# Designed miniproteins, single chains, continued (4): the designs that were tried, part 9

Each design is a single chain, and the fold is of that chain. pLDDT is the mean over its residues in the fold that is shown.

## One batch from the design tools (miniprotein)

Design m12297
Fold by ESMFold2-Fast:
Structure m12297 (fold): chain A 75 residues (1-75)
Amino acid sequence: MDVSPDDSADRFTQTLRDNNQRGIRSNIAAMRGVSQSVPQVRDIANQGIDRIRRGDADGAGRVWRQLQIQVDQYT
């Protein structure tokens, strides 16, 4: 079943709001994985990682949503 960018972003944001180290590392790894697979979105992924590191869960979730939409255009 296809996961919508909105559903993906909601889960990403909630993981960060739970503020546990495993969830934070997992979300950073997910953004890095996308930037390695799709170099065209590397700058967007790096912005998301910065927001995660700053504790901006909502901002990071919005960047993740944008990243998923952009990846669909290149894949």
Scores: mean pLDDT 77

Design m12298
Fold by ESMFold2-Fast:
Structure m12298 (fold): chain A 59 residues (1-59)
Amino acid sequence: MELKEEAYRLLNEAIDAFLKGDVEKFKELYDRAIELFKKYDPNLAKLVESLKEYILSLK
């Protein structure tokens, strides 16, 4: 799988985990997605990283 496709797959799985109440799985998958985004689009990675803080505030 290409880095872009894998990054979006992990991001989608992270959000699904969060919506199901699995915050630890969300953090793990979301951080993995950010790592991949940093490799192909560093500016997008910064945005995704900022959104993580917002999502966690929605508890």
Scores: mean pLDDT 80

Design m12299
Fold by ESMFold2-Fast:
Structure m12299 (fold): chain A 84 residues (1-84)
Amino acid sequence: GAMELLELARELYERFLELAEKAKEAQKEGKEEEYKKLLLEMEILLGLMRIILGVAKIINAPEEVIEEIERLIEEAEEKLKELK
């Protein structure tokens, strides 16, 4: 249901934050190939979060659920921009 989609989005966001920290470390250490792979994995997770948002809208999830998923996506997009 709607709450399960929100929980899944939160889990993906937590994994995204872990990858973001690893990407910063890889960049500082000059590990260019590892850094690029981590950025790709982050983009995949962001894409999955956007799919979850789409599903939430299709099933007419509560506004609070949709807004929270949108907030997580916006925060993820900003963190990804900081790394690029």
Scores: mean pLDDT 90

Design m12300
Fold by ESMFold2-Fast:
Structure m12300 (fold): chain A 71 residues (1-71)
Amino acid sequence: SSELFSELLKQLADAIKNKDYKTAIELLKEAEKILSPQERRLLAGLVKEELLKEDNPNEELLELTDKLMSL
């Protein structure tokens, strides 16, 4: 649902801002299980956009977003 998408995006943005990459990775893995393929790809793209605003983006999280967008 759009509410689940918006909540996940907010939690992911907050985790990235706080450098809590373990939580961000776990949230993306849960998103893969519960969101539609289209919503999952969109969420991964938006998360990647937030990561790229950082001076040194987390490599594991970047690779995960790329993987989810290619599925």
Scores: mean pLDDT 83

Design m12301
Fold by ESMFold2-Fast:
Structure m12301 (fold): chain A 98 residues (1-98)
Amino acid sequence: MSREQLEAEVNAALATMIASLLLKMAEKGIADPNDRKLAEQAVRLAEEAVRLDPSLRPTVRHIAELFRKAAEVARKNGHQDTADAFEEAARRLEELAS
């Protein structure tokens, strides 16, 4: 594994951790004004991961699925701004994974 491939995997792992945390918080009915910034950070990490290693597109698709689920849960709980932020993140990640 090259240093660039390792860096890509670390960025993908961090993006996955952020998406998983946001989903878990949404499932607990928690929404924070910083959710949009965290979602945007996860998208940037995933973009860098694919730039360094395009083989990580399936991982990015999985992150998109986590954000889709988080958006649905947030919307059901009445957190529209958070749901919109997660849906935008999912859309951008789905495009990146294509």
Scores: mean pLDDT 90

Design m12302
Fold by ESMFold2-Fast:
Structure m12302 (fold): chain A 57 residues (1-57)
Amino acid sequence: PLPEEVRRREAEEARRQAEELLKEREELVKAGKATPREEAVLYTAAGILRAAADFLE
C-alpha cells in the first residue's frame, strides 16, 4: 500500500511546511519586517498547505 504511505508523508510534510510558514510570519511581524501583504500571503499559503494535508488524509 505504497500510495497510502505516500499520502501520509505528503500530508505530514504539508503540515510541517504550514507550521514553518506561520512561524516565519510571526518572526517577521515581531521584527517589524512584514508588510501587511507579506503577512497575508504567508497566512494564506499556510492555510492552503493545511487544506492540502486535510485532502490527502
Scores: mean pLDDT 82

Design m12303
Fold by ESMFold2-Fast:
Structure m12303 (fold): chain A 63 residues (1-63)
Amino acid sequence: SEIEEIRKRLEEVREKLAANEPPEIVEAREKEEEAVKKGDLEKEIEYAVKLLDGVVKALLALK
């Protein structure tokens, strides 16, 4: 089905993006996940903001 084709293509894009993620984005995501597991809302928000900032900077650098 077309939905299955779209899912496969999204997974391929996700894998390619993950392979090229800057180290600072990977670290911020790992720390955000740790904060979520601990229920530390303040740290979760802090690292989520850092992750978003890193992604925006990476996208602007690619332009």
Scores: mean pLDDT 68

Design m12304
Fold by ESMFold2-Fast:
Structure m12304 (fold): chain A 67 residues (1-67)
Amino acid sequence: NEEALKYIKKGEEAFKKKDYEEALKYYEEAIKVGDEELQKIAYAGLGLVYEKMGDKKKAEEYFKKAL
């Protein structure tokens, strides 16, 4: 899904800028419109964002969903 890939890319760009709230929003949108494979990529992105924000429990939950 091209739309989900665009959201993932925007999430990655926001993450690189340390705009973690923006990154979360984009990855959440990717999950809403993406297929199973793209949802897994977006879940991994959410895990990385929560890890950088210090939310270890949420990071672990999202990394598990990325499997």
Scores: mean pLDDT 87

Design m12305
Fold by ESMFold2-Fast:
Structure m12305 (fold): chain A 61 residues (1-61)
Amino acid sequence: MELYKALKDIIAKDPRGLSLKKGDIIEVLERPRSVYVKVRNLKTGEEGLIPKIALKDMEKV
């Protein structure tokens, strides 16, 4: 299980995107060869895409 904690709010700019609040824990579900990763927010149960670059603003759990 690949888990990350959001260190700040992340606002989705795309309808496929997932918005996160500071302190939310996400699970990486898929890591395609694209600029996005598919994740699940463990607090809300929502699934969506976040930019891979957003993982740099997160702490690996």
Scores: mean pLDDT 78

Design m12306
Fold by ESMFold2-Fast:
Structure m12306 (fold): chain A 63 residues (1-63)
Amino acid sequence: SEEVRRRIRELFRKAAEALQNGDKEALESVIEELERLMKEHELTPVQRAALQRMIDELRAALA
């Protein structure tokens, strides 16, 4: 849906900003929202793969 696509774009923007700033609290918040999207919405395989890669990248930044 267009709402889901818009939410993904907004969260990816926030993820990029959090990564650039090294903001661990913001990184944790974005991970939670991405995981919520994956649980609560029907996603295309491409969208699911993209969200999982972003979550993995953000978790690596927190390690």
Scores: mean pLDDT 85

Design m12307
Fold by ESMFold2-Fast:
Structure m12307 (fold): chain A 67 residues (1-67)
Amino acid sequence: FKLSTEDIYAAFRAALAQAEARAGRPLSEAEREQLLDRVAAALKAAYPEIPDEHIEEARKRVLEDVA
């Protein structure tokens, strides 16, 4: 299975949406950053072949888009 930066971006967006649904409110900036750190660790554990730079780029884009 080949994960692109867009696939990783979609995974981060889905995780944020699920977390907000669970919380019943929008997440704060700090909560979003902490969640994305946990999701990045989980993605790397599940797909060790993902380059760290792809995860970092996707994370940066998500944080910019949901500012």
Scores: mean pLDDT 79

Design m12308
Fold by ESMFold2-Fast:
Order: C-alpha cells, then sequence, then structure tokens
Structure m12308 (fold): chain A 98 residues (1-98)
C-alpha cells in the first residue's frame, strides 16, 4: 500500500505542476477528471473482486493513464493522464486497506 500511495502522490504533484503551468481551468479540470476516472476504475474492481479486484483494476488503469501522461497532447492531455494515474494508484492502495 505504501508504494502505491507514494506513486499516487508523485502523479498528483506532476498533475498540479501541469495545472499551474496551464491557463488555469482546462488543465486543472482535466487532472480532476482523470483522478475521478482512475479512482472509479479501482472502486469498480473492488466491488467486483474485493481487495484483489481493486488492486488489479487500479494497477491496470494506472498503466493506461501513465501512457496517456507520457503521450498526451498539450497540457490538458498530460494533466488528465497524471490525474488518472494518481487516482488509480490511490484507489488500488485503498482497496488493499479496505
Amino acid sequence: AEELREKGLEYTKRGVELADAGEGGKAAAAMAGGAIRGTGVALDGYLAGGAEGGLAAGEAAAAEFEREAAEGEGLAGRAFGEGGAAGAYAGAAGALEA
């Protein structure tokens, strides 16, 4: 759980930096939207398969969002990926502790 939380915090920091570097609203909204979606995927996994389901779904979603963060066009695309990875890792950590 500790490593997943640390990854979530790192992606949160990167997302905040991208939101601050952008024109304000769009990058921040994209980061928040990503975080909600990443957390939601981990929660859906948890509801379907308990701690193992939440962990597996969260890690898979995090990998996808990490790719979006690396390959995303512009600040909003990258912020969405950073937020999604943060939410997915946080959700995976929460599943293990629930």
Scores: mean pLDDT 76

Design m12309
Fold by ESMFold2-Fast:
Structure m12309 (fold): chain A 55 residues (1-55)
Amino acid sequence: APSLEEQAEAALAEAKTLSPEEAGRLLQEMVDTLSAQRAAAVALAALERAAKWQA
């Protein structure tokens, strides 16, 4: 199972691959700011889910 850090990094990578080339550079700017927020949100959601399902 992936660790919290690995899940956060995976979400960050996924956010970065989400769209950009077609939409152009406008999305690339948003991806940088959203990547940090997405990583934190996904990490928190994964922690909550894992804790509830494992315990």
Scores: mean pLDDT 61

Design m12310
Fold by ESMFold2-Fast:
Structure m12310 (fold): chain A 67 residues (1-67)
Amino acid sequence: SIERARELGQQAVEAIRAGDLEKAKELGQQAGAELQAAQQVSPESREQADKLRYQLLQQANEALQQL
């Protein structure tokens, strides 16, 4: 679901900020799987999944640059 993807993605970003890159990778992979599942549900879910993916990628890159 899109909500689960958001939760997992935010936890991954927090893990990056904490310097736990292994946990961030695991959570990021789980978030990615939830985003892929959401893309198959409806056109609206696909748009929401694409927007969330972009947002999470920006947050992750910003967190990595601050390490």
Scores: mean pLDDT 82

Design m12311
Fold by ESMFold2-Fast:
Structure m12311 (fold): chain A 59 residues (1-59)
Amino acid sequence: TAARREALMAEIARLYAEAKRLGNEEAIELVGRAEQALFAGDLDTAEELLRRARELIEE
């Protein structure tokens, strides 16, 4: 759905910026993969990858 895609795009932008600021290469890669999954229409995979990236960079 459009709302779900917009929320995921916002989360991708936020986590990507944070991962780059921290220099966390694993988190950057996970966010990049999440963006690819989102553009492929796999919203569930995108959410899972963002969840993993968030675990690496959030306290």
Scores: mean pLDDT 82

Design m12312
Fold by ESMFold2-Fast:
Structure m12312 (fold): chain A 103 residues (1-103)
Amino acid sequence: HMGEAKLTGEGLPEGSVALLRVGDTPFGENGGIVAAALPGQTSEGRGDLGAEGKVTATPDRAEGEVKNAPKGSYATLAALPPGARVVDGRVEGGRILASAKVK
């Protein structure tokens, strides 16, 4: 069963990438990247499992939406400043801004 999620993250730091992922935890761990945007951008993308994502980022806010994702999975918005890494499914040097369960 496939579903949708919408989420808003506040406090996106200057120069950060807003990263939209879909995964099995609300913390963005091991989540597949669906879309990524810098402040001032709107980006659309598609994950390997067919999840469709859209991120709109401004200097202090990110909005994400996901369609065609597994119900009960989690959509997460993370702020990744320059030099942040994903290590063992976790964001190092980044921050989770928002998480929403796919319904």
Scores: mean pLDDT 76

Design m12314
Fold by ESMFold2-Fast:
Structure m12314 (fold): chain A 65 residues (1-65)
Amino acid sequence: SSPLTEEEKKKLEEELEKLIKKAYEELKEKNPEKYEELKELVERSAKAIAEGDYELFEELKKEVE
């Protein structure tokens, strides 16, 4: 329930970057339209991390997986 620490934010940012890279590589080749949708989801995930909303980040992560 507490906001994320800076160390936790950095770790989540690294995890997010890995998810972004994988999803972007697959999606750019197969479906450019879905790539734009994923980009919006990623921007929302980054905002959630910045605001310390860990629960929202986990929900958004599940939408990609």
Scores: mean pLDDT 72

Design m12315
Fold by ESMFold2-Fast:
Structure m12315 (fold): chain A 50 residues (1-50)
Amino acid sequence: SLEEELKRMEELARRLLREAEETKDPIEADILEGMARMALSVARITKKNL
């Protein structure tokens, strides 16, 4: 369901943010944070269609 998909995306974003915090490469951290922000944005857009 869309509700379950939303939860998965939010959890993916949390994973990416954690990876960003753990990496020693500032470029990798920035990319991972960007990916997490995109995942959260997609989740937010999907919520509007529920």
Scores: mean pLDDT 83

Design m12316
Fold by ESMFold2-Fast:
Structure m12316 (fold): chain A 71 residues (1-71)
Amino acid sequence: GAQELLREAERLIEEAERNRDDVELAIELYKRAQRLAMEAMRQSTDLDDILRAIGLQLRAMGGILDLELSK
């Protein structure tokens, strides 16, 4: 369900944050997290889950932008 997708998205973001030295891997992990958070938002009717999904999407996008600007 949505909660499981949100937990996996957060795990992938944390993994990307730990592996920032591997830029290609970190970007791929952030992109996977964005896809899972978007899917969780699509499945959710609970406002709290939707807001959490938006937060995770923004966090992943911020990570990608930070790494791309550091190239």
Scores: mean pLDDT 87

Design m12317
Fold by ESMFold2-Fast:
Structure m12317 (fold): chain A 70 residues (1-70)
Amino acid sequence: SKEDIVKEAKKIAEEAVKEIEKLPEEERTEKLKKLQELYKEFLDLYNDGASEKELEEKLRELKKKAKEIV
């Protein structure tokens, strides 16, 4: 369901935040901004009524890019 995809996106974002918080303060601010922007793009897509398929594709992008940020 779309709700399950949104829950997974939130979990990915929360896990990424936790990893970023382990980093030096100088790195945390920039990486948190990048992660917040990426998560906002996902939420905007969801709020605009995107299909489940579109949300699944955006979730895959979120997973990949979050790992690159951390």
Scores: mean pLDDT 85

Design m12318
Fold by ESMFold2-Fast:
Structure m12318 (fold): chain A 67 residues (1-67)
Amino acid sequence: SLEGDVLSALAEIYLALAKMDLERGDFEGAKESIKKAREIADQLRSLGFTDEAERIEKAIEELEKKV
């Protein structure tokens, strides 16, 4: 669906920003972007896009291990 696709793409952008910030040692910037990705994952889950939400949540978990 368009709505799920747009939200997933936005979450992927925040995850990419978080990864870049972590590579630079900007833990505060990374946490901000991870928080935004988490909010989108929660929205996806509430809208019934469970598979997309789970994919984003797993990516967040991997990044949080580095913060």
Scores: mean pLDDT 86

Design m12319
Fold by ESMFold2-Fast:
Structure m12319 (fold): chain A 67 residues (1-67)
Amino acid sequence: NAEDYLEKGKKLLEEGKIDEAIEYFRQALSLDPKNAEAYRALAEAYRKQGKTSEAAVIEQKAKDLEA
């Protein structure tokens, strides 16, 4: 389920496997497109890659889902 992909992605991010973590967060979002936590995790991963503008767009999506 989406939560399993989110948890796997978080562990990969802790291991410094940023690209792999991003793929798992994308899988979580494909299963649950309204998962604000998955968008936040994805934004954090993009920030770790130095993709600050892309991270900001994704962070805004998370905020919109919680408004």
Scores: mean pLDDT 84

Design m12320
Fold by ESMFold2-Fast:
Structure m12320 (fold): chain A 87 residues (1-87)
Amino acid sequence: AKSWEEVEKELSKEELGLYQQADPDKDGLISYDDARALLRISAPNWSDEQIDELLLQVDPDRVSMTVDDFRELLRLLDELGRQYQAL
């Protein structure tokens, strides 16, 4: 697990705001439930199935995410959002 100082150095200001919302305890870990809740807020037009598939793609074998996993999750959400708008 990364320290909070490492997390702050790796995240953009926008990503840091989202991360702080998902990890208020600053332990450097985000639970699947917290990540799911944040994604539902960030992408209200996405189905629960689409959100769960995205979560499984990033960290299928763990119950929590590191900051790197969360950054990848946000990157995939943005990329897929663009693809869905192009349809």
Scores: mean pLDDT 64

Design m12321
Fold by ESMFold2-Fast:
Parts: structure tokens; C-alpha cells; sequence
Structure m12321 (fold): chain A 66 residues (1-66)
């Protein structure tokens, strides 16, 4: 399963921390494996680690689209 990103979401993800990026990567991998619930949880954790409001909003919207 793939998530389509808006230009704003893509830009925000490019600025996120290494910790948030790792969690997003794990979340996408879980979704691709069919574990959507784990993917949503990992996106939520990534948003919690992000201090940038744009990054948090992008991750929240991505979780809503799953």
C-alpha cells in the first residue's frame, strides 16, 4: 500500500528528524505488509516526536488517509 503525498507534505517530510523519519519508514513498511493498524500507530509516534508543526500536520493527515 502506498500513500500519495501533497507537495506541502513532501516538503515537511524532507525536514523531519531522523527519529521521525525512521518511524515513518517503519510505518510504511508495516502498511505494505498489510498491518495498517501498526502503520497508523507508527505514524502517530512519528508525529509525537516532531516539534515542527508542519511535519506533525503532514503525519496526522497521512494517518487519516490510511
Amino acid sequence: MEVELTPEEREALARMSDEARTLVGQGLQAIAAGDVEKGKELFRQAAETADDPAVREALRRMAERL
Scores: mean pLDDT 74

Design m12322
Fold by ESMFold2-Fast:
Structure m12322 (fold): chain A 62 residues (1-62)
Amino acid sequence: MEEERKKQIEEATKIGVDNALEAGDEKAAEAAREAGEKVLADPSLTLEEAKEAIGKAAEEAA
């Protein structure tokens, strides 16, 4: 996987997890982390799709 793509996905995952934990929602934090792992493993997703998937997973779990 390209290093730039990996860094941006990891950063988006960290932001999603941190935001969920600050809101006191451990389920949303776990959902964001799992979504980050899935999008890192799926090179067919664009960077934008990967970021959206992480955000949606956290929002749906909240």
Scores: mean pLDDT 78

Design m12323
Fold by ESMFold2-Fast:
Structure m12323 (fold): chain A 82 residues (1-82)
Amino acid sequence: LTPEQAAEAEVAIHEIRAAVDKITAEKYLQKGDKEKAIESYEEARKHYRRAADLARQAGLDDVARTMEEGAKEMEKKIEEIK
C-alpha cells in the first residue's frame, strides 16, 4: 500500500465504525436507553472526526467535509437526548 492508499483505507474504516456506532445508538434510543445511546453517538462522533482528520491529511477535502458534517450530526443527536 502507498501512504495515500493506506490513508483512504483508514478513512473508510473509521467511516464504517461511525456508521455502526450510529446504528447502535439508534437501537438504544428505541429501547429507551438514553445513556447508552449518548455513549454510542459519542463514539460515532470520534470516528467521524478521526476520518475527517485522515481525509484532510490525504488531501481529500470533500471527504473530510462530509465526515465533519457527520460529526456535527452526532453532536446534535447528543444534545437532543440530554
Scores: mean pLDDT 87

Design m12324
Fold by ESMFold2-Fast:
Structure m12324 (fold): chain A 64 residues (1-64)
Amino acid sequence: MEQEINEAMVLIMVGVARILASRGKLEEAIETLKKALEYAKEKKASEETIKYVEEELERIEKEK
């Protein structure tokens, strides 16, 4: 149950980063994704969730 809540929080942070990126706030989006990645690693989220955040971070960084 705690694991599911931690993963949900990471996904919410990714959603926020995507909204920031869509508004042209790429630097804020990247910062949000870096915080999401740190949170995911700290809370021992699944490898799949960590990989998802890393892929989103790479995608947005390429848009700079």
Scores: mean pLDDT 79

Design m12325
Fold by ESMFold2-Fast:
Structure m12325 (fold): chain A 61 residues (1-61)
Amino acid sequence: SMEKRREIVQKAVELAKTKSPEEVLEYARKMAKEAGLSDEDIEIVEENVKRAIEFLERLRA
């Protein structure tokens, strides 16, 4: 569901404060799989997490 994808992305973004981008993305994939999301929804979560990390990296510059 869209709501579940949003929750996972939000949690992953919080972790981005203390974890590397690679670790955050791995954790997001793990959460999505454990939540029983489809492969398509997992891809959407990954893309949203990647975009969020890129945004945060730009703010640090």
Scores: mean pLDDT 79

Design m12326
Fold by ESMFold2-Fast:
Structure m12326 (fold): chain A 148 residues (1-148)
Amino acid sequence: DTKKTVEEAARYHAEAERLLAEAARSDGATLEEYMGKTREMYLKYAEYLQKDPESVKKASIEAYTAAKDRLAAAGDSLGAAIAGQMLESEQKFNDAAIQGKKDQSVLDKALDDFMDDYRSLASNGGTRSSFVAAMEEIAREFEKIAES
């Protein structure tokens, strides 16, 4: 069922963004715990993406685009820029995760690269509030898809 596959993918993706917002508010062992849980949620997302690549990829791009546009409309230019950068990272992750169905090492590397992009953004104290706002807005858009 395409609808259920998209809803499950969106649910895991939204959980990942909520965990990343908590990671950005944390340090030390607590930060590492939230990053580990985030990685687990993105891995589950990738499983559903591999079941219906076209539908899940389309839904993820629409969610990030909507979040970016809402942040821009609210005057959060930095939050919109972060969401835009994450949309680019998401597109790369989606393509690599689809390839990962044939070669697990491609998925593992893509997940490592994706998590490193998020860690870099989450660790920048000067942008933390805009990063959290972007994570919460992205999560909200995926939650709308999951609850459809």
Scores: mean pLDDT 86

Design m12327
Fold by ESMFold2-Fast:
Structure m12327 (fold): chain A 66 residues (1-66)
Amino acid sequence: DPEERKKKAIELAEKGTPEDLKRAAQIAADLAQEGHLEEAEEVAEVLGKVDPAVAEAVRKVIDVAK
């Protein structure tokens, strides 16, 4: 379920540890590659508030998946 995966990734991003941010970024990248671009972008927005560099990496994956 893309919506549940998005919620999990946002929860991880909000925790803000390096490991949790890596997991959130991986979920967002997987969502983007599977065509769930809206969900991936929402995760990237939350990541951008915590770690802009991690969010930039995810946005590059979203751009390639378009």
Scores: mean pLDDT 81

Design m12328
Fold by ESMFold2-Fast:
Structure m12328 (fold): chain A 60 residues (1-60)
Amino acid sequence: MKTFTITAASVQQAIGLALEVIGDYPDATVSLSGTTVTVTVPDDPEKIAYLEALQAAVES
């Protein structure tokens, strides 16, 4: 399993990100803490690549 910690610009963005991830990957474990979204996914290269791209886009 791979865990990603994504820091959003706002609480609203963090909620949107969590919903997006759950919608795309219902098997993902997602938790919210303020503006921080923690996502744990299976060791799946496609899911990992998606989460890496999402983290880079949000944190840039």
Scores: mean pLDDT 80

Design m12329
Fold by ESMFold2-Fast:
Structure m12329 (fold): chain A 75 residues (1-75)
Amino acid sequence: MREEFEEAKKKIEELLAAGRASTDKEEAVALYLQAMKLANEMYKRAIAAGDVESAREALEMAVEAAREQLRAARG
């Protein structure tokens, strides 16, 4: 369980980094959306497992991904 959350976290971080490095607005928005979806899945799994700490981390990552997506969408 926790091992899966750590791997998901790393993938979310990679998606966020790829989005920030992208020069294509459409690509950046798509990458941030993928990060947000993965963070939301991580959150749901953590809540189901009673893992409040992982749920909190997932929520923070989802918020960051959403914020970056809005920024990318504006240009």
Scores: mean pLDDT 82

Design m12330
Fold by ESMFold2-Fast:
Structure m12330 (fold): chain A 86 residues (1-86)
Amino acid sequence: MKLVLTFSGLTEEEKDAYVSIAEELSSLGYDVTVTEEGDNLTIEFDGLDPEQAIAYALQAIGLGLEGHEVTITFDGDNLYINIKRS
């Protein structure tokens, strides 16, 4: 299962923090791809089980409760979470 997290409207400090978290997860053996485009950040996780994907989705929903705009899409194989600072 693949999880795709897309962040937009991030500050440089927030983007650096998320990149650092993604690098840490990659060092722990997760298949992680990070793409940076201006103030946008895309983090892709491959090889996740459904329980891991749900846990990360719940963390992203937590960001929505903190005032971000969060959109979640599931296509049967992949989970896409788009997070925009409001």
Scores: mean pLDDT 72

Design m12331
Fold by ESMFold2-Fast:
Structure m12331 (fold): chain A 56 residues (1-56)
Amino acid sequence: MLPSRETLERLAEALLKVGEPATAAAVAKASGLPLSTVSRYLRQAAAAGQLRVARE
């Protein structure tokens, strides 16, 4: 599923708070979004070379 604009904005704000490298768990905690949604988005962004992620 593609995230909504509101979900993407919440993810961006959480990522700015967490910094890089970002874990899905840290971003999920900061954004209040489900871990599955955050994990999917971070994998897509990392594959596109837009983001460094740590695996946990």
Scores: mean pLDDT 68

Design m12332
Fold by ESMFold2-Fast:
Structure m12332 (fold): chain A 66 residues (1-66)
Amino acid sequence: MEELVEEAERLAEKAVDGIAKHFGVTKEQAEKIVREMVETVREYAEKGDLEKARQAVNALRALAGE
């Protein structure tokens, strides 16, 4: 559980840069979007839905360019 959230938080910094550059939004707007995605990972992990938690992490990884 914790490992998925930690991975999401690690990817968050790169995802913020990717979203800001790709969509032409401010860093603050990109940070809000990424925070909501990390919260989604945490919620699924807390519910025990590890498959959806992993899918959300994979979405962050794609936005981070990984």
Scores: mean pLDDT 78

Design m12333
Fold by ESMFold2-Fast:
Structure m12333 (fold): chain A 99 residues (1-99)
Amino acid sequence: AAAAGAELGEAAQEAAEAAKAAAAGDMKKAAEEAEEAEREGREGAREDAEAGEGAARAARGAKAAAESGNAATAAATAGIAAGAASAMGGLASGEFRPA
């Protein structure tokens, strides 16, 4: 397996946890999980710069949304970041649509 695929899979998981936390109204946890998603995206960028930077950028947006205090926007933005990281991980590993 490509190393970038593993890191981007972790970024997708952390972004999904950020979305769950935001939906539950835990904005601090949502921001923390989004920050971890950005970190994993940056680590993925070391193996695949384009895919990893894309995932990290989406996670940064999710963190900013969580810090805004709007739970609906934070949950939606983190969900988009999770989807982006998953898709980028699929591209990096040669898979079109990772489950």
Scores: mean pLDDT 74

Design m12334
Fold by ESMFold2-Fast:
Structure m12334 (fold): chain A 100 residues (1-100)
Amino acid sequence: LIEKAEELEKKGEELAKQGDPRAADYFFQAGLLYMKAGDYEKAIEAYEKAVEIDPNDVRAWVNLAEAYLKNGDKEKAKEAAQKALELDPDNPLAQLILKQ
């Protein structure tokens, strides 16, 4: 999991240096693998890079909020969930995170 996540991050960084918006999806996929591995700090870093490149990706904001919550950072989790709700007001996961 971690080795594959690191490979996706390297591809994302290479694409980001070239201004390629596909970098966002590579960072998002890396974040998913870090989440599955239980490495919430690396998942946060990957998702932060994904939303920096594509701030309109609701999936990335919701997953960033969940990663912050799992890492014990409730304040940042609520901030990320609020960003997701600005893009998709009916998002059930983002609404749930705000109630925690």
Scores: mean pLDDT 86

